# Designs tried in a protein design run: designed miniproteins, single chains, continued (3). Part 49

Each design is a single chain, and the fold is of that chain. pLDDT is the mean over its residues in the fold that is shown.

## One batch from the design tools (miniprotein)

Design m9677
Fold by ESMFold2-Fast:
Structure m9677 (fold): chain A 89 residues (1-89)
Amino acid sequence: TEERVERAEELARRAHEAFREGVAALDAGDVAGAEAAIARIEEILEEAERLEREAEEAGDREGALAAGVAAGLAGIQLGVMRLMLRRLA
């Protein structure tokens, strides 16, 4: 559905914003800010995964694909943030 595609696009945008904030926090040596960004990306990933399951259950192939892409992008961003934070510790 159009609504699920739009929700997936919003989740991807929010994840990108959180990732940018996390990178800025790491650049500034703000570990707490980086941890907050990681927590936000984790929440967004969980939302995207729930949206993908919801779309699959509804037979919404387009919504499922969009949600899957959003989840994949958030997962990559989360992995990168966690790796960068560990290098600072």
Scores: mean pLDDT 89

Design m9678
Fold by ESMFold2-Fast:
Formats: C-alpha cells, sequence, structure tokens
Structure m9678 (fold): chain A 95 residues (1-95)
C-alpha cells in the first residue's frame, strides 16, 4: 500500500508540475474567460476520473488489479495533459 500511495503521489505531483509549467508559459490563460471555462471543464472531468482510479488502486485485491488501475490512472493523466496542450495551442493560435 505504501508503494501504491507513493505512485499516486508521484503522478499527482507530475500533474501539478505540468499545470504549473503551463501557467508559467501562458500566464494570461486563466484571465481569458473562454480558456478558463475550457480548463475548468477538462479539470472537472479529470478529477472525477482520478478519484475513481485512486479508489481502485487503494482498494485493489491483487497486484494485477492495482497495476491495471494505476495504468488507467496514468492514461487519464496523459489524456488530461493532451487536452490542456490542445487548449494552450488554441490560445497561442489566437494571438
Amino acid sequence: KAEAEAAILALTGEMQNYVRSLLEEYPDLLSNPKYLAKIQQVEDEYLKTARVYVSQILNAKSIEEQQKALANFRAAAAEFKAKLDAIAAEFRAEK
């Protein structure tokens, strides 16, 4: 369980660092109501999905279940990053 908790913390930290880097690159991104709304929607979707996978990881009855849930969590994180990258690219293209 300590290993599972460490993996969750590592992925959460990676996502927080990613969001921070994005906001450092585009400091005006959240000041634009259009992009703020898009980011909030993508974040809400990710947080709902992340909570489900974190619960599955922590309550896994086998290593295989834990590994599958962790893989799903990483896939959801990658999709979240891709959606944020697309929003940033759209923001950049408008300037």
Scores: mean pLDDT 81

Design m9679
Fold by ESMFold2-Fast:
Structure m9679 (fold): chain A 118 residues (1-118)
Amino acid sequence: MATLPAAPPSEEAREAARRGIERARRAHAAGDWTVRLPDAPLPPAEAAERAAELATMLFLGHRDGREVTVEGGTPDAASPATRILAAGATGAVLGIESGDEELGALAAAQLGMELARA
């Protein structure tokens, strides 16, 4: 299991994780298993929300045996899409290994926010 060694997540990261979870759950309720990544840079809070959404969708897909489709973005190492994908995938792994959807989303939000600032 992965452990987060850093200080507790910021209130901004927690709020972004909450919004990301809500976005993913609305998509799930609608039967939409597609996460659409942006081509344009997002503010850190919005990047965090999108990373948390992706982490939650991947967690729910793993739980339900469903494939999640990721669309959009120009997938180079510096693109906003690639940074959100990296943060979301990292959070999904943490959530799945721990059995904690909220922990995964929070980790994705924190990492997504940090990557958007770089």
Scores: mean pLDDT 79

Design m9680
Fold by ESMFold2-Fast:
Structure m9680 (fold): chain A 54 residues (1-54)
Amino acid sequence: APASPVEVLKKALEVAKKMGYSFEVGVQAAAQLYREGLEPTEENIEKKIKELAK
């Protein structure tokens, strides 16, 4: 089954915290992943967090 927005958010927040980024960056990464239809893997989340943090 495709991941729900809540599951994407939970994973993105966990990865952001692990990487030392803020809650806000995690939320933005989750929204972007969901909007793009990307699978919420740790690798995809890390890539989006780095892209958003600049």
Scores: mean pLDDT 78

Design m9681
Fold by ESMFold2-Fast:
Structure m9681 (fold): chain A 87 residues (1-87)
Amino acid sequence: PEPSIEEINEGFLKLLEQLYEDLKDNPELALAVAVALTRWLAGHLSLEELQALRDTLEEKIKEEKDPGLKKLLTAVAETLEEIIASR
């Protein structure tokens, strides 16, 4: 069966967290890769799915205590908002 949008959103968030941890010594690269992945993924999502992903990211950002990860998630959310505004 096709994964739910909730499962896809959770998987993407876990990927972003793992990317941040794996590239913790190179946060600029982590941010650049995260933004590129966001743009690629967004090209395969409907407007409704993009809005759901944005809402999930905004909730995660609100609860995030790590300032470096919060900065990366915020850049991803800003990228996603720009894409939504262009649809």
Scores: mean pLDDT 82

Design m9682
Fold by ESMFold2-Fast:
Structure m9682 (fold): chain A 68 residues (1-68)
Amino acid sequence: SMEELIEKFKRSLEGLKKVLESGDRTLLLVALHEGQELLEEMKKLNVPEELIEEMERVLKEIQAKLAE
């Protein structure tokens, strides 16, 4: 269902935020790749725009961390 899908994406976002807090460069690189794939999937599905915007925000923060 859409509700279960949204919950799954929210859990993935929570995981990405924890990686962001860790500052581990290797984990950040993996998280960026996985998060970009998730963002593409979310855009192809009828998911709330607020959730897409939060994913984009988290990915931008990961990119900023990787840029030092």
Scores: mean pLDDT 85

Design m9683
Fold by ESMFold2-Fast:
Structure m9683 (fold): chain A 80 residues (1-80)
Amino acid sequence: MKLIIKFDDGTKIEIEFKKEDSVEEIYNKIAEELKKKFGVELPEKPGEIFKDIIEKLLKSKLEEIVIETSLEELVKVMNE
């Protein structure tokens, strides 16, 4: 499965993960890309909202998911 996140400024990150990956592994992949592209440091543990979203994505039959968001909104979702 591939998650593509497009930001309001035109920046894009792409995360590849397996359906058997943990929420924490997926969180860490996204956090690493945000640190590399934006210099943002995230908490070590994912927020509950992020966990719920990723669990729903892992249950889906989708091979590719594209979301559009602001950096601020994504950071908020990942931390809450």
Scores: mean pLDDT 80

Design m9684
Fold by ESMFold2-Fast:
Structure m9684 (fold): chain A 118 residues (1-118)
Amino acid sequence: ALEAAKEALEAAEKALEEAKKALEDGSQEAALKGAEAAAKGGSKASLAGEEAMKEGDEEGRKLGLKASMTGGVGAVAGGSAVAMAKSGAKGEDAAKTALVGAETALEGAKLALEAAKL
């Protein structure tokens, strides 16, 4: 649980940096990279939340559920940004969606880390 939460946090922080760079760059290529990172970060946060739900006390299980759901939303937003970039949407539009995904993945990863400590 704790190791999975730390990996999710690192992935989400990298996704946030890549999404911010994609917004500055404006290209579809940069947006795709940021979007893929956001989807991966959200997925890792969701899985870390699920692991925390299997362990810990009642409060830890509730935080783990919230982390899993929040990470899942981040992964969906990242996946949507990937689809946008691949379908020829403007790079800045896909990058904005990737940024939302990365920020949501980071929130999920932080919740998973808190849950894993309980």
Scores: mean pLDDT 85

Design m9685
Fold by ESMFold2-Fast:
Structure m9685 (fold): chain A 69 residues (1-69)
Amino acid sequence: MARVTLTLDGDELVAIEGENLDAEEQAILDALRAGRLTSDQAAARLLNLGFELVSQEIEGDHRTVVFEK
């Protein structure tokens, strides 16, 4: 199962993790890390590749969002 985890501090993206990603999926995360995509744009591309939003967790000022395929 492919998984993407994004961690935000308010509106700022502070951590990006990917597991079992193919080259196309990894390129989305690389573009996000390089600031070429916003978190919303990266999420839209992942959803288009068949990922689903499986969880959102809020802990103080941090929000963790998990996508799986």
Scores: mean pLDDT 83

Design m9686
Fold by ESMFold2-Fast:
Structure m9686 (fold): chain A 80 residues (1-80)
Amino acid sequence: SVEELIKKAEELVKKAREALEKGDYQTAINLASKAFVEAFKAFEQATPEQREKAIKVYNEAIDVMKEALRKLREERQKAL
C-alpha cells in the first residue's frame, strides 16, 4: 500500500540520518537513495492527501543525501 511505502521510506530516512551522525556517509547516501525511490513509488500511487506526505519524505531523503555528499566532500578535502 501507499502507506506502507511511506513508512518504509521514513524508516530508511531515519537509518540514513543515523548513519550520517556516525560519519558513515556512504551508507547514509545508499539508505537515503533507497528512501527516495520508495517515496517516489508512493507518490505515483498516492491520493492527493498521501502525496503531500510522500513529497515530505522524498524531500527529507534528498536533504540527507545532500548533507552526506557535502560531508564526504569535506572529509576528502581535509585528507593530507
Scores: mean pLDDT 84

Design m9687
Fold by ESMFold2-Fast:
Structure m9687 (fold): chain A 96 residues (1-96)
Amino acid sequence: GTLTATAYADGTATATVTASAPVVALTVTAIGEDGSGGTGVAAGNADGTATATAKASSAVKTVTAGAELADGRVEGGTATAAADATATAALTVSPG
């Protein structure tokens, strides 16, 4: 599977997971350039997908995302954004 986390200059971060196993939950955390942060959690789908969104008060400096699979495994990673740019990290989720 694939976990993608994207950070935006407007303070928004999104994470999307696609796995071959059911996803229980997806968590995304955004940290802004001003040190503000937010966490978003989405319930997963039986088809192995989920999308979660978090927001900071400034351009996103760091986004961290993790997916919890039905087998109890947690897969995740971190992407770092430039201050005025969109950054995307793509991570492979191994469902077992």
Scores: mean pLDDT 68

Design m9688
Fold by ESMFold2-Fast:
Structure m9688 (fold): chain A 82 residues (1-82)
Amino acid sequence: RLEEARELVRRAEEALRQGDYETARRLAEQAIRLLEDDRSPEGLRLRARAHRILADALYRLGDVEEAAEASRKAHEAALEAA
């Protein structure tokens, strides 16, 4: 599952760079779901990355409140991974 989540995060980052914010949101959400039970440092780092992508995509789509929440979750996962 970690390898699957890593691939989803990579694809989500690519979608974000291409301006495909809806695809980036979907892929980031899928990665987060795969990682929800993974408390390893690597899993937490991937979750932080996925939440950052989700936050950026949501801001670009105009979902500002959801973007702020995703940003907060990214920060929490990053702190837990440290």
Scores: mean pLDDT 85

Design m9689
Fold by ESMFold2-Fast:
Structure m9689 (fold): chain A 73 residues (1-73)
Amino acid sequence: SYAEKAKEALKAGDLTSATLYAIELAINEEDYETAIELFEKLLEEAKKNNESPAFIQMLENAIKELKEILKKK
């Protein structure tokens, strides 16, 4: 599943692949709740690793957009 692939990528430190798999989970499986959870874990890892403010903001924006989609369904 895309959720499992995203978790594997996260564990490997591959935040780019983890992000892409979380997006695929939302688009192809419409599992917005799990996608939001994965993006929140991505945000935690990005903050823990002292990633750039721009990267952190991108992840925060992704979470916000997915939560808006979930509210409208």
Scores: mean pLDDT 82

Design m9690
Fold by ESMFold2-Fast:
Structure m9690 (fold): chain A 73 residues (1-73)
Amino acid sequence: ALAKAEELLKKAEELRKKAQETLEQAKQTADLLRQEGRTDDAEGTLRHGKGVAKGLLEQADKLEKQAQELLAA
């Protein structure tokens, strides 16, 4: 039970790091696109990056809840 909960927590942490990396890369790409005058493409890149990050964070939350249930049982 403990080992399984720890694996789920590690997976959740990896997903949160991936979400942060996705947002940072989207911001960097958007900044480059703005410098080139491609403002609409920059906004699209940020919106897409935020959507992907949100999905990853929701998955992380589910894994953390499963880990908490295993630790409580």
Scores: mean pLDDT 86

Design m9691
Fold by ESMFold2-Fast:
Structure m9691 (fold): chain A 64 residues (1-64)
Amino acid sequence: SEEAIDKIAEFFKKKYNLSDEVARAYAEKIVEIYKNGDEKALEEFRKVYNLTDEEFEEILKIIE
């Protein structure tokens, strides 16, 4: 959803001091991976973007 993307984009913007455009691209990517049900790609995303287990769990709860 747009709300999920906006919330996740705000998270990435704060964590990495990113522009709105880049943060939104990160948010859209994780939402797409989650919707595809690709657990391996989802874990790869967590590692690549250096998310803690707590941060990752929070993002997944936003997506549902």
Scores: mean pLDDT 83

Design m9692
Fold by ESMFold2-Fast:
Structure m9692 (fold): chain A 73 residues (1-73)
Amino acid sequence: AGPVLDLVHDREGVAAFLSRVPGIGPEEARALADDPQLLANLLGGETDHPLVKERFGDRAPAVAAAVRALLGG
């Protein structure tokens, strides 16, 4: 649990981690790392949160699905 909690507050580590997830690009990884609340919402399963939809637009479902798949397997 400790390393995952540290990643939420480490922007560079979070961006590097997320950019390796299939379906998440480096730009999207940086956006999530720059906004810990967006990352926390996605990691907590809040994939339909308004800020996620506003930030990623038509890509919001794909980014949310990629994060959800990472958490589920």
Scores: mean pLDDT 67

Design m9693
Fold by ESMFold2-Fast:
Structure m9693 (fold): chain A 116 residues (1-116)
Amino acid sequence: MKEAALKAAEWALEQLAREFPGAKVLIVSPDEELADRLAEAARKAGFEAHRVVGQLTMEEAVKLMRELGADIGLVLDEDGNIRAVMPGSSPADTKGVGAGGGAAGRLTPEQLLEGY
């Protein structure tokens, strides 16, 4: 499960790099290994990555993004759900985006890798 989540996040970062080259990314994960690996994937994609190990609410993540000037936030929960957040958007505006997101538009890492 962790490898599939990492692969899905890496794919998402590669797609985002095409739209936002050189953007600053905030990565939040309760798992230090996942946070480190995602930060490396973001840097490999050409982003400036800032990582936080722990649990943040979506509101806290958006606030931290604004203070850091981050363009994109990737927030992982303990269930392996990944959410992409933009600083100008509410958490509701990005609901269901990415692997393991909400009911509408929820994709498994396998479905993303199959070219969904």
Scores: mean pLDDT 65

Design m9694
Fold by ESMFold2-Fast:
Structure m9694 (fold): chain A 74 residues (1-74)
Amino acid sequence: FYAEVEQAVERLTAEVDKLRATVDDPAVLALLARIQGLLDQIRQMIADKAPISEIEELMRQVEALLLELGDLLR
C-alpha cells in the first residue's frame, strides 16, 4: 500500500512541477500549490506509517483538487 501511494505521489509531484513551469495563470498556480502541499503532507504520513484511512482522506482531497484543475485548464 505505502509503496503504491509513494509512487503515485512522486508521479503527481513531477506532473505538478512540469505544469508550474509551463502555466502563468494565477488561479492555476494557486491550485497547483494546494495540490503540492497535500502531496508533501502525504509523503510525511507515509514516512511516519500513518493509518491508511488518514492517507486515503488526503488522497481524496488531492483527487478533488485535480478535478478542479482539469476544469480550469479547459
Scores: mean pLDDT 79

Design m9695
Fold by ESMFold2-Fast:
Structure m9695 (fold): chain A 87 residues (1-87)
Amino acid sequence: MEEIEGEVTQLQLTPLPEPGRYSVSAVVVGPDGRKYLLAGVATRVSDTEWAFEGSLLDGETGEVRRARGTLRLEDGRWLARLTAEAP
């Protein structure tokens, strides 16, 4: 299990039929510049926080892992804090 944190540079949210649920596609850039592609579902917790569950593609290794965590809006920036399962 690995913790992944970073800034969301590209975020696409598409409403799903279930209230407060969205299909998510995003690019997360870690502190070291490493890029991760997210695909999954976000559930609205508040206007500035979503709970994420889905898959994460590591841009460096090409590895796809299951991930969950939060997407938060802070000072006009989207920040991701995710836990990725082992490969």
Scores: mean pLDDT 81

Design m9696
Fold by ESMFold2-Fast:
Structure m9696 (fold): chain A 87 residues (1-87)
Amino acid sequence: MPSADEVLALLREAVRNSDAAAWAAVRAWFDTLSPEQQARLDAALAEAGRLHSEATSLPPEEAARKIAEANAALRATLEEIHAQHRA
């Protein structure tokens, strides 16, 4: 199972470079989660994708801020899912 950092790296690669293999790896891991965890992560992924798409049309400074925000939010969601693993 990939770590939270590995999943985030694959997500960044998938979103920025349209990497189908990276998306497939993330999806396979996602399918192992509970329905509640899947819903939470899916919402975070959709929001990150939206921010990354907006960033591609922005000046570099604005783009960097949106990408950092998206990555931080995704990481926070992955850490919450990992914390729930003990429950």
Scores: mean pLDDT 71

Design m9697
Fold by ESMFold2-Fast:
Structure m9697 (fold): chain A 77 residues (1-77)
Amino acid sequence: MEKLKKEYEEKKKKIEKERDQKINDYLLNVLKVTGLSGDTSWLNLIPEIQAINAEADKKLAELDKEYEEKLKKLKEK
């Protein structure tokens, strides 16, 4: 149980870090923005940021499904 949970948490953190890196790369290289100091909710209105978030959300949903399926298999045996 503990080993499976740790693996899940590590994979989740990796997906979240990759999302954050892609957003930062977009802000720096496309928008030429550094040092955001205000409300960043407007970032969710950018189609490219929405696409990055959608990709990350899909990967997280797939990871959650795999984790739940593995938990069910452990409970049935």
Scores: mean pLDDT 74

Design m9698
Fold by ESMFold2-Fast:
Structure m9698 (fold): chain A 110 residues (1-110)
Amino acid sequence: SLLEEIEKKIDEIVEKLKEKLKDEPEAVKKLVEIFEEMKELIRKLLNGEISIEEFVKKYHELLNKMEEIVEELMKKHPEKAEEINEIMQEAIDELNEIFGEAIEYVKEKE
């Protein structure tokens, strides 16, 4: 199913972040919790339990929470701030593609 494919893609992003941020287990734990909320949000969208407008709003709220964690990591490791930002921007770009696919799928189903 599309949901299973999307959940797999999100899990792959999570595994990459766990490897790249393995020295920051507490930050990784918080990010994993946000990714689980993102999966639930996509499930609700695909099941028709949430509108596209509410989905987009809640997705941006979750992205803002991720950005707060990223800013804390960059402040903790100023020498690695550029690398941390690049890692997280790559993850956000992949998430934006996945969320865009979910929205287009729902639009095409009417």
Scores: mean pLDDT 85

Design m9699
Fold by ESMFold2-Fast:
Structure m9699 (fold): chain A 95 residues (1-95)
Amino acid sequence: SALEEFRKLLEELHEKGIISDEELKRGLAVLDQIAAQRAAGVPELSPDVREELIRLTSGIVMKLAVARDGDSLDRVEEITAKILGTTVAELRQAI
């Protein structure tokens, strides 16, 4: 699933030292909230959870751009777009 792909990516980025312990914990908490909303049959993500995911993704994308890790950056954008049910192009306008 896209949530499992994002979880693995966050763990990889943490091991690389790109994200902090606090950023990993916050990211996993956002993914847990999304999983809980989907399990509860909510038709779309709440605006608060959506905005938290966008802010998390924006921060990671900026760090990856500085690190010049284009492959990880593309993976973050693609996985986040899948979770939000949008396109990478639309996601880029939001971050």
Scores: mean pLDDT 83

Design m9700
Fold by ESMFold2-Fast:
Structure m9700 (fold): chain A 80 residues (1-80)
Amino acid sequence: SQTLTLLLLNGQRISVQVNPSDSHDQIIQRITDALLASGALSQAQADQIRAQTLASVQPSDSNQQIALLVQQQARALMSQ
């Protein structure tokens, strides 16, 4: 397993365990579920980030790059 860590705008650190065999969709789902569970985001915001990340992710992107993309989108929503 691999641990992905996200730093949110409020200073909260979110750590997510993923499997190397997980698809990009599964990894994005795990990260957004963790963000929802943390209370940092609403369900609607988590759904928005999931959709936007899936639209932006490249087939060659690493799990770490996916985590960074989700982090950037979450921070942008939190700054609104």
Scores: mean pLDDT 84

Design m9701
Fold by ESMFold2-Fast:
Structure m9701 (fold): chain A 85 residues (1-85)
Amino acid sequence: MEYEVTVTADQPLTPEQAEAVARAIEGGARLFGGDAESTADPEKGVVTARLRGLTPEQAKAVAENAADVLRASGHTATAEVRPAP
């Protein structure tokens, strides 16, 4: 099963913040034995990723961990997980 993760911040991200979120998603997926591909739109405060080889619970954990990276930086951030189309 493949999942799409969307991490959204209330404010634009710096390139470094967007990279940190992407690395958190990709690293989290690899820890569970899966893979991830990330795309960032820093100006819109959005990072999306496609996750492969994870359970729904693992995908949610990866998404929440990535949102927590932004929350630790003082952002308000949300994470959404859905089955990939």
Scores: mean pLDDT 83

Design m9702
Fold by ESMFold2-Fast:
Order: C-alpha cells, then sequence, then structure tokens
Structure m9702 (fold): chain A 55 residues (1-55)
C-alpha cells in the first residue's frame, strides 16, 4: 500500500544518497512504484527518485 511504498522510497533514497548504492536505491524505488495505489504517492516517489539520481 501507499505507506509501504513511502517506506521503500525513503530506504531507496537513503541507500542512494548516504551509501552511494545507486542500483540498490533504484530497485527500492521500483518496488515502491509497484506498491503505490494513488497518483499522489506515485508522483512523490518519482520526484524523490529523480532527486536521488536513480529515476
Amino acid sequence: GNHEADRLAAQGYNLAQSRGDLEGGRRLFEEALALAETERTRQGILKAGQAAGVL
């Protein structure tokens, strides 16, 4: 659901930005997008992933 999607996106952002794991970060953002149930949540995840450099 949306809460799990937001959690995965936050983990993906941390992985990409704090640990430099861009591939791992991208995979978590892709999982987050698959769980997003609303357009608002999907757009938030896309913006965060673009800011992290993985989407």
Scores: mean pLDDT 84

Design m9703
Fold by ESMFold2-Fast:
Structure m9703 (fold): chain A 61 residues (1-61)
Amino acid sequence: DAEEELIRRMREATRELAQQLGVAAARQLADKEVAEVEKDYGPELAARVREAMDRVLAEEE
């Protein structure tokens, strides 16, 4: 499923960014990526990506 694969990749990228650059920087980049997903794929997929990213960012502190 292409949507599940996109969400998985975005979740992994967000975790790596949070670990490398800190949660604040990763959140700024996640906000930009969610906006691009909404533009390219629509608001429902963007919301799912946002939820996955927010969960990862909360786990990374």
Scores: mean pLDDT 81

Design m9704
Fold by ESMFold2-Fast:
Structure m9704 (fold): chain A 95 residues (1-95)
Amino acid sequence: LDELQEKLVKLLIEKYGSEETLELFEELRKKIIEKVDEIMEEKGLNRSELLTEEQRKELVKKAIEPAIKEIKEKYGLEEEIVELIREVLLKLAES
């Protein structure tokens, strides 16, 4: 996981610069949280509910794709970078 994150960060810095890479990760993090909150609200779930580990993983997985789509469109990300972001986020969700 750490190796994939390091590879992703290095690739983004080389293509977009360090400052823009930091902004991208901060916005991606915020978008994932936002999408998780939206999905939970639509299902009538609140943060105090005891979700199973499987339910939590599925919730995060559902939030990842919409968040990636918005970030891809905003920053004009290449498909190779999008695939690497998806791989990193899915592995984080499985942990």
Scores: mean pLDDT 76

Design m9705
Fold by ESMFold2-Fast:
Structure m9705 (fold): chain A 94 residues (1-94)
Amino acid sequence: SAMDQALAEAERLLAHIRALFAGFEGMSDEQRRRAVEFAAGLARALIDEFADNPRVQALVAELLALMREAAARETDPAVRALMEELVAELERHL
């Protein structure tokens, strides 16, 4: 179905986000900021379209865990603030 295809694509994008955050220590502050903005865009799109779908709830929960880990390791105050804002937003939807 179209929904199953969209969710499969979202799962692939989340895998890409995980790979980006695994390389985080080699990134500039600007690259890390863009990675957080990309993650935020994906999360908002999933919540707006499929908020009550169990697969989406699982993806949002995984993204929340990833953002909590990233925020704890982030040394740039501005990037950390963006991560903490996204964490707070995702917690409101779970």
Scores: mean pLDDT 81

Design m9706
Fold by ESMFold2-Fast:
Structure m9706 (fold): chain A 65 residues (1-65)
Amino acid sequence: SMREEALKKAIEYIRELVEKNGFTPETFREAANKMIKWLVEEKGFSDVEAQEIVSLAIQEVVDEL
């Protein structure tokens, strides 16, 4: 589904940014803001759905540590 593909891309993007910039609150904030904006503006998700997808993606990346 579009939601599953969005979640997968959010996980990959957050993971890549953490690997590049380090495991910091600033890195997660930057990644979350960019992914929420992309999901809403480019993919047509609602703000609520975009925030939910990104929250799930952050949890997945954190759980891998």
Scores: mean pLDDT 84

Design m9707
Fold by ESMFold2-Fast:
Structure m9707 (fold): chain A 95 residues (1-95)
Amino acid sequence: VEEEHKELLEWLKPFVEERRKNKTEFKSRALIVVVDEDPRKAKEEAIKKAEEKLKEGYNAVVVSIVTPEDFPELSEEERRALIEEGLAAVRASLA
């Protein structure tokens, strides 16, 4: 779980450093969603919230975290896919 947060930050590091060098207002928000719901709903809601923030002019990063004990259908690979989808939306806005 904590390892997924570190991976997210590492993937965004180049964008964060570039904005820091420019000393401009940093319009980036990290949305960490701990979901206690069906994995399918969690994925859909996470994407929807990310899109809303991006539309408002913020670069939002959405990370969905679910526990395997609560959601046995959600594999580690599926959790990674949710994070990647959230990051893809942010990358599109940053490009």
Scores: mean pLDDT 50

Design m9708
Fold by ESMFold2-Fast:
Structure m9708 (fold): chain A 78 residues (1-78)
Amino acid sequence: SSLLEELRKLLDELAKRLPEEVVNRIELYVTNVVTSTDPRLREHSLAVLRELAREYPEVRELLERIIALMREIQRQID
């Protein structure tokens, strides 16, 4: 999917700006949002990603773009 390719590009840009440990945490929560069938886990993961955007203002715009793209991916699956 072109949306998944765009998501990978945004995550690669994020990886240039943050420590590996933070990037790994973001990728975990992104994976939960796009692959989980549990709506509670998806909403929790989105909330964590929003909090990370607040904690790391230098990548906030990039994280907000990732969140918007994941919502679009979810709409296409549902």
Scores: mean pLDDT 84

Design m9709
Fold by ESMFold2-Fast:
Structure m9709 (fold): chain A 57 residues (1-57)
Amino acid sequence: MEEKEKLIKEGEELIKVPLEELKEAIENNKGLPPAKIEEMKKIIEKGKELVKKGKEL
């Protein structure tokens, strides 16, 4: 029954990428393009869904 745990970890890992990109954009004081912000939010949503799906499994 480790599939549940694996899904949760995968979801958390997906969230890390957009979070790091957001931090880099802030440090560069360059701002984020709208398209990139939307993509990051979608990835974060998918990560959260994986975590919840794992818990529901």
Scores: mean pLDDT 74

Design m9710
Fold by ESMFold2-Fast:
Structure m9710 (fold): chain A 90 residues (1-90)
Amino acid sequence: DAVERSKEAALEAMRRAGAPEELLREVEELFENDTPENLAKALALVHDVLLPAVEAAFAAAVEAGELTAEQVADFPAALAALRARIAALL
């Protein structure tokens, strides 16, 4: 199924980006049981754990010269937009 392949691709991309195995397992479990409760847990996981980890990785990439500070500046706005879109489904 195309949806299942997309979930697998997302998990693989996160693993290659260096996401911790504990985060990958939690995201995988949330994908397996797609309920409103699990969507709320996924939002909390993204906000409290995944976004700080991604910001740290982006800061390291900026220091390495692979990304500019401007390219990471939109992250808080992107998270707010994602929350608003998901909230509309609840």
Scores: mean pLDDT 61

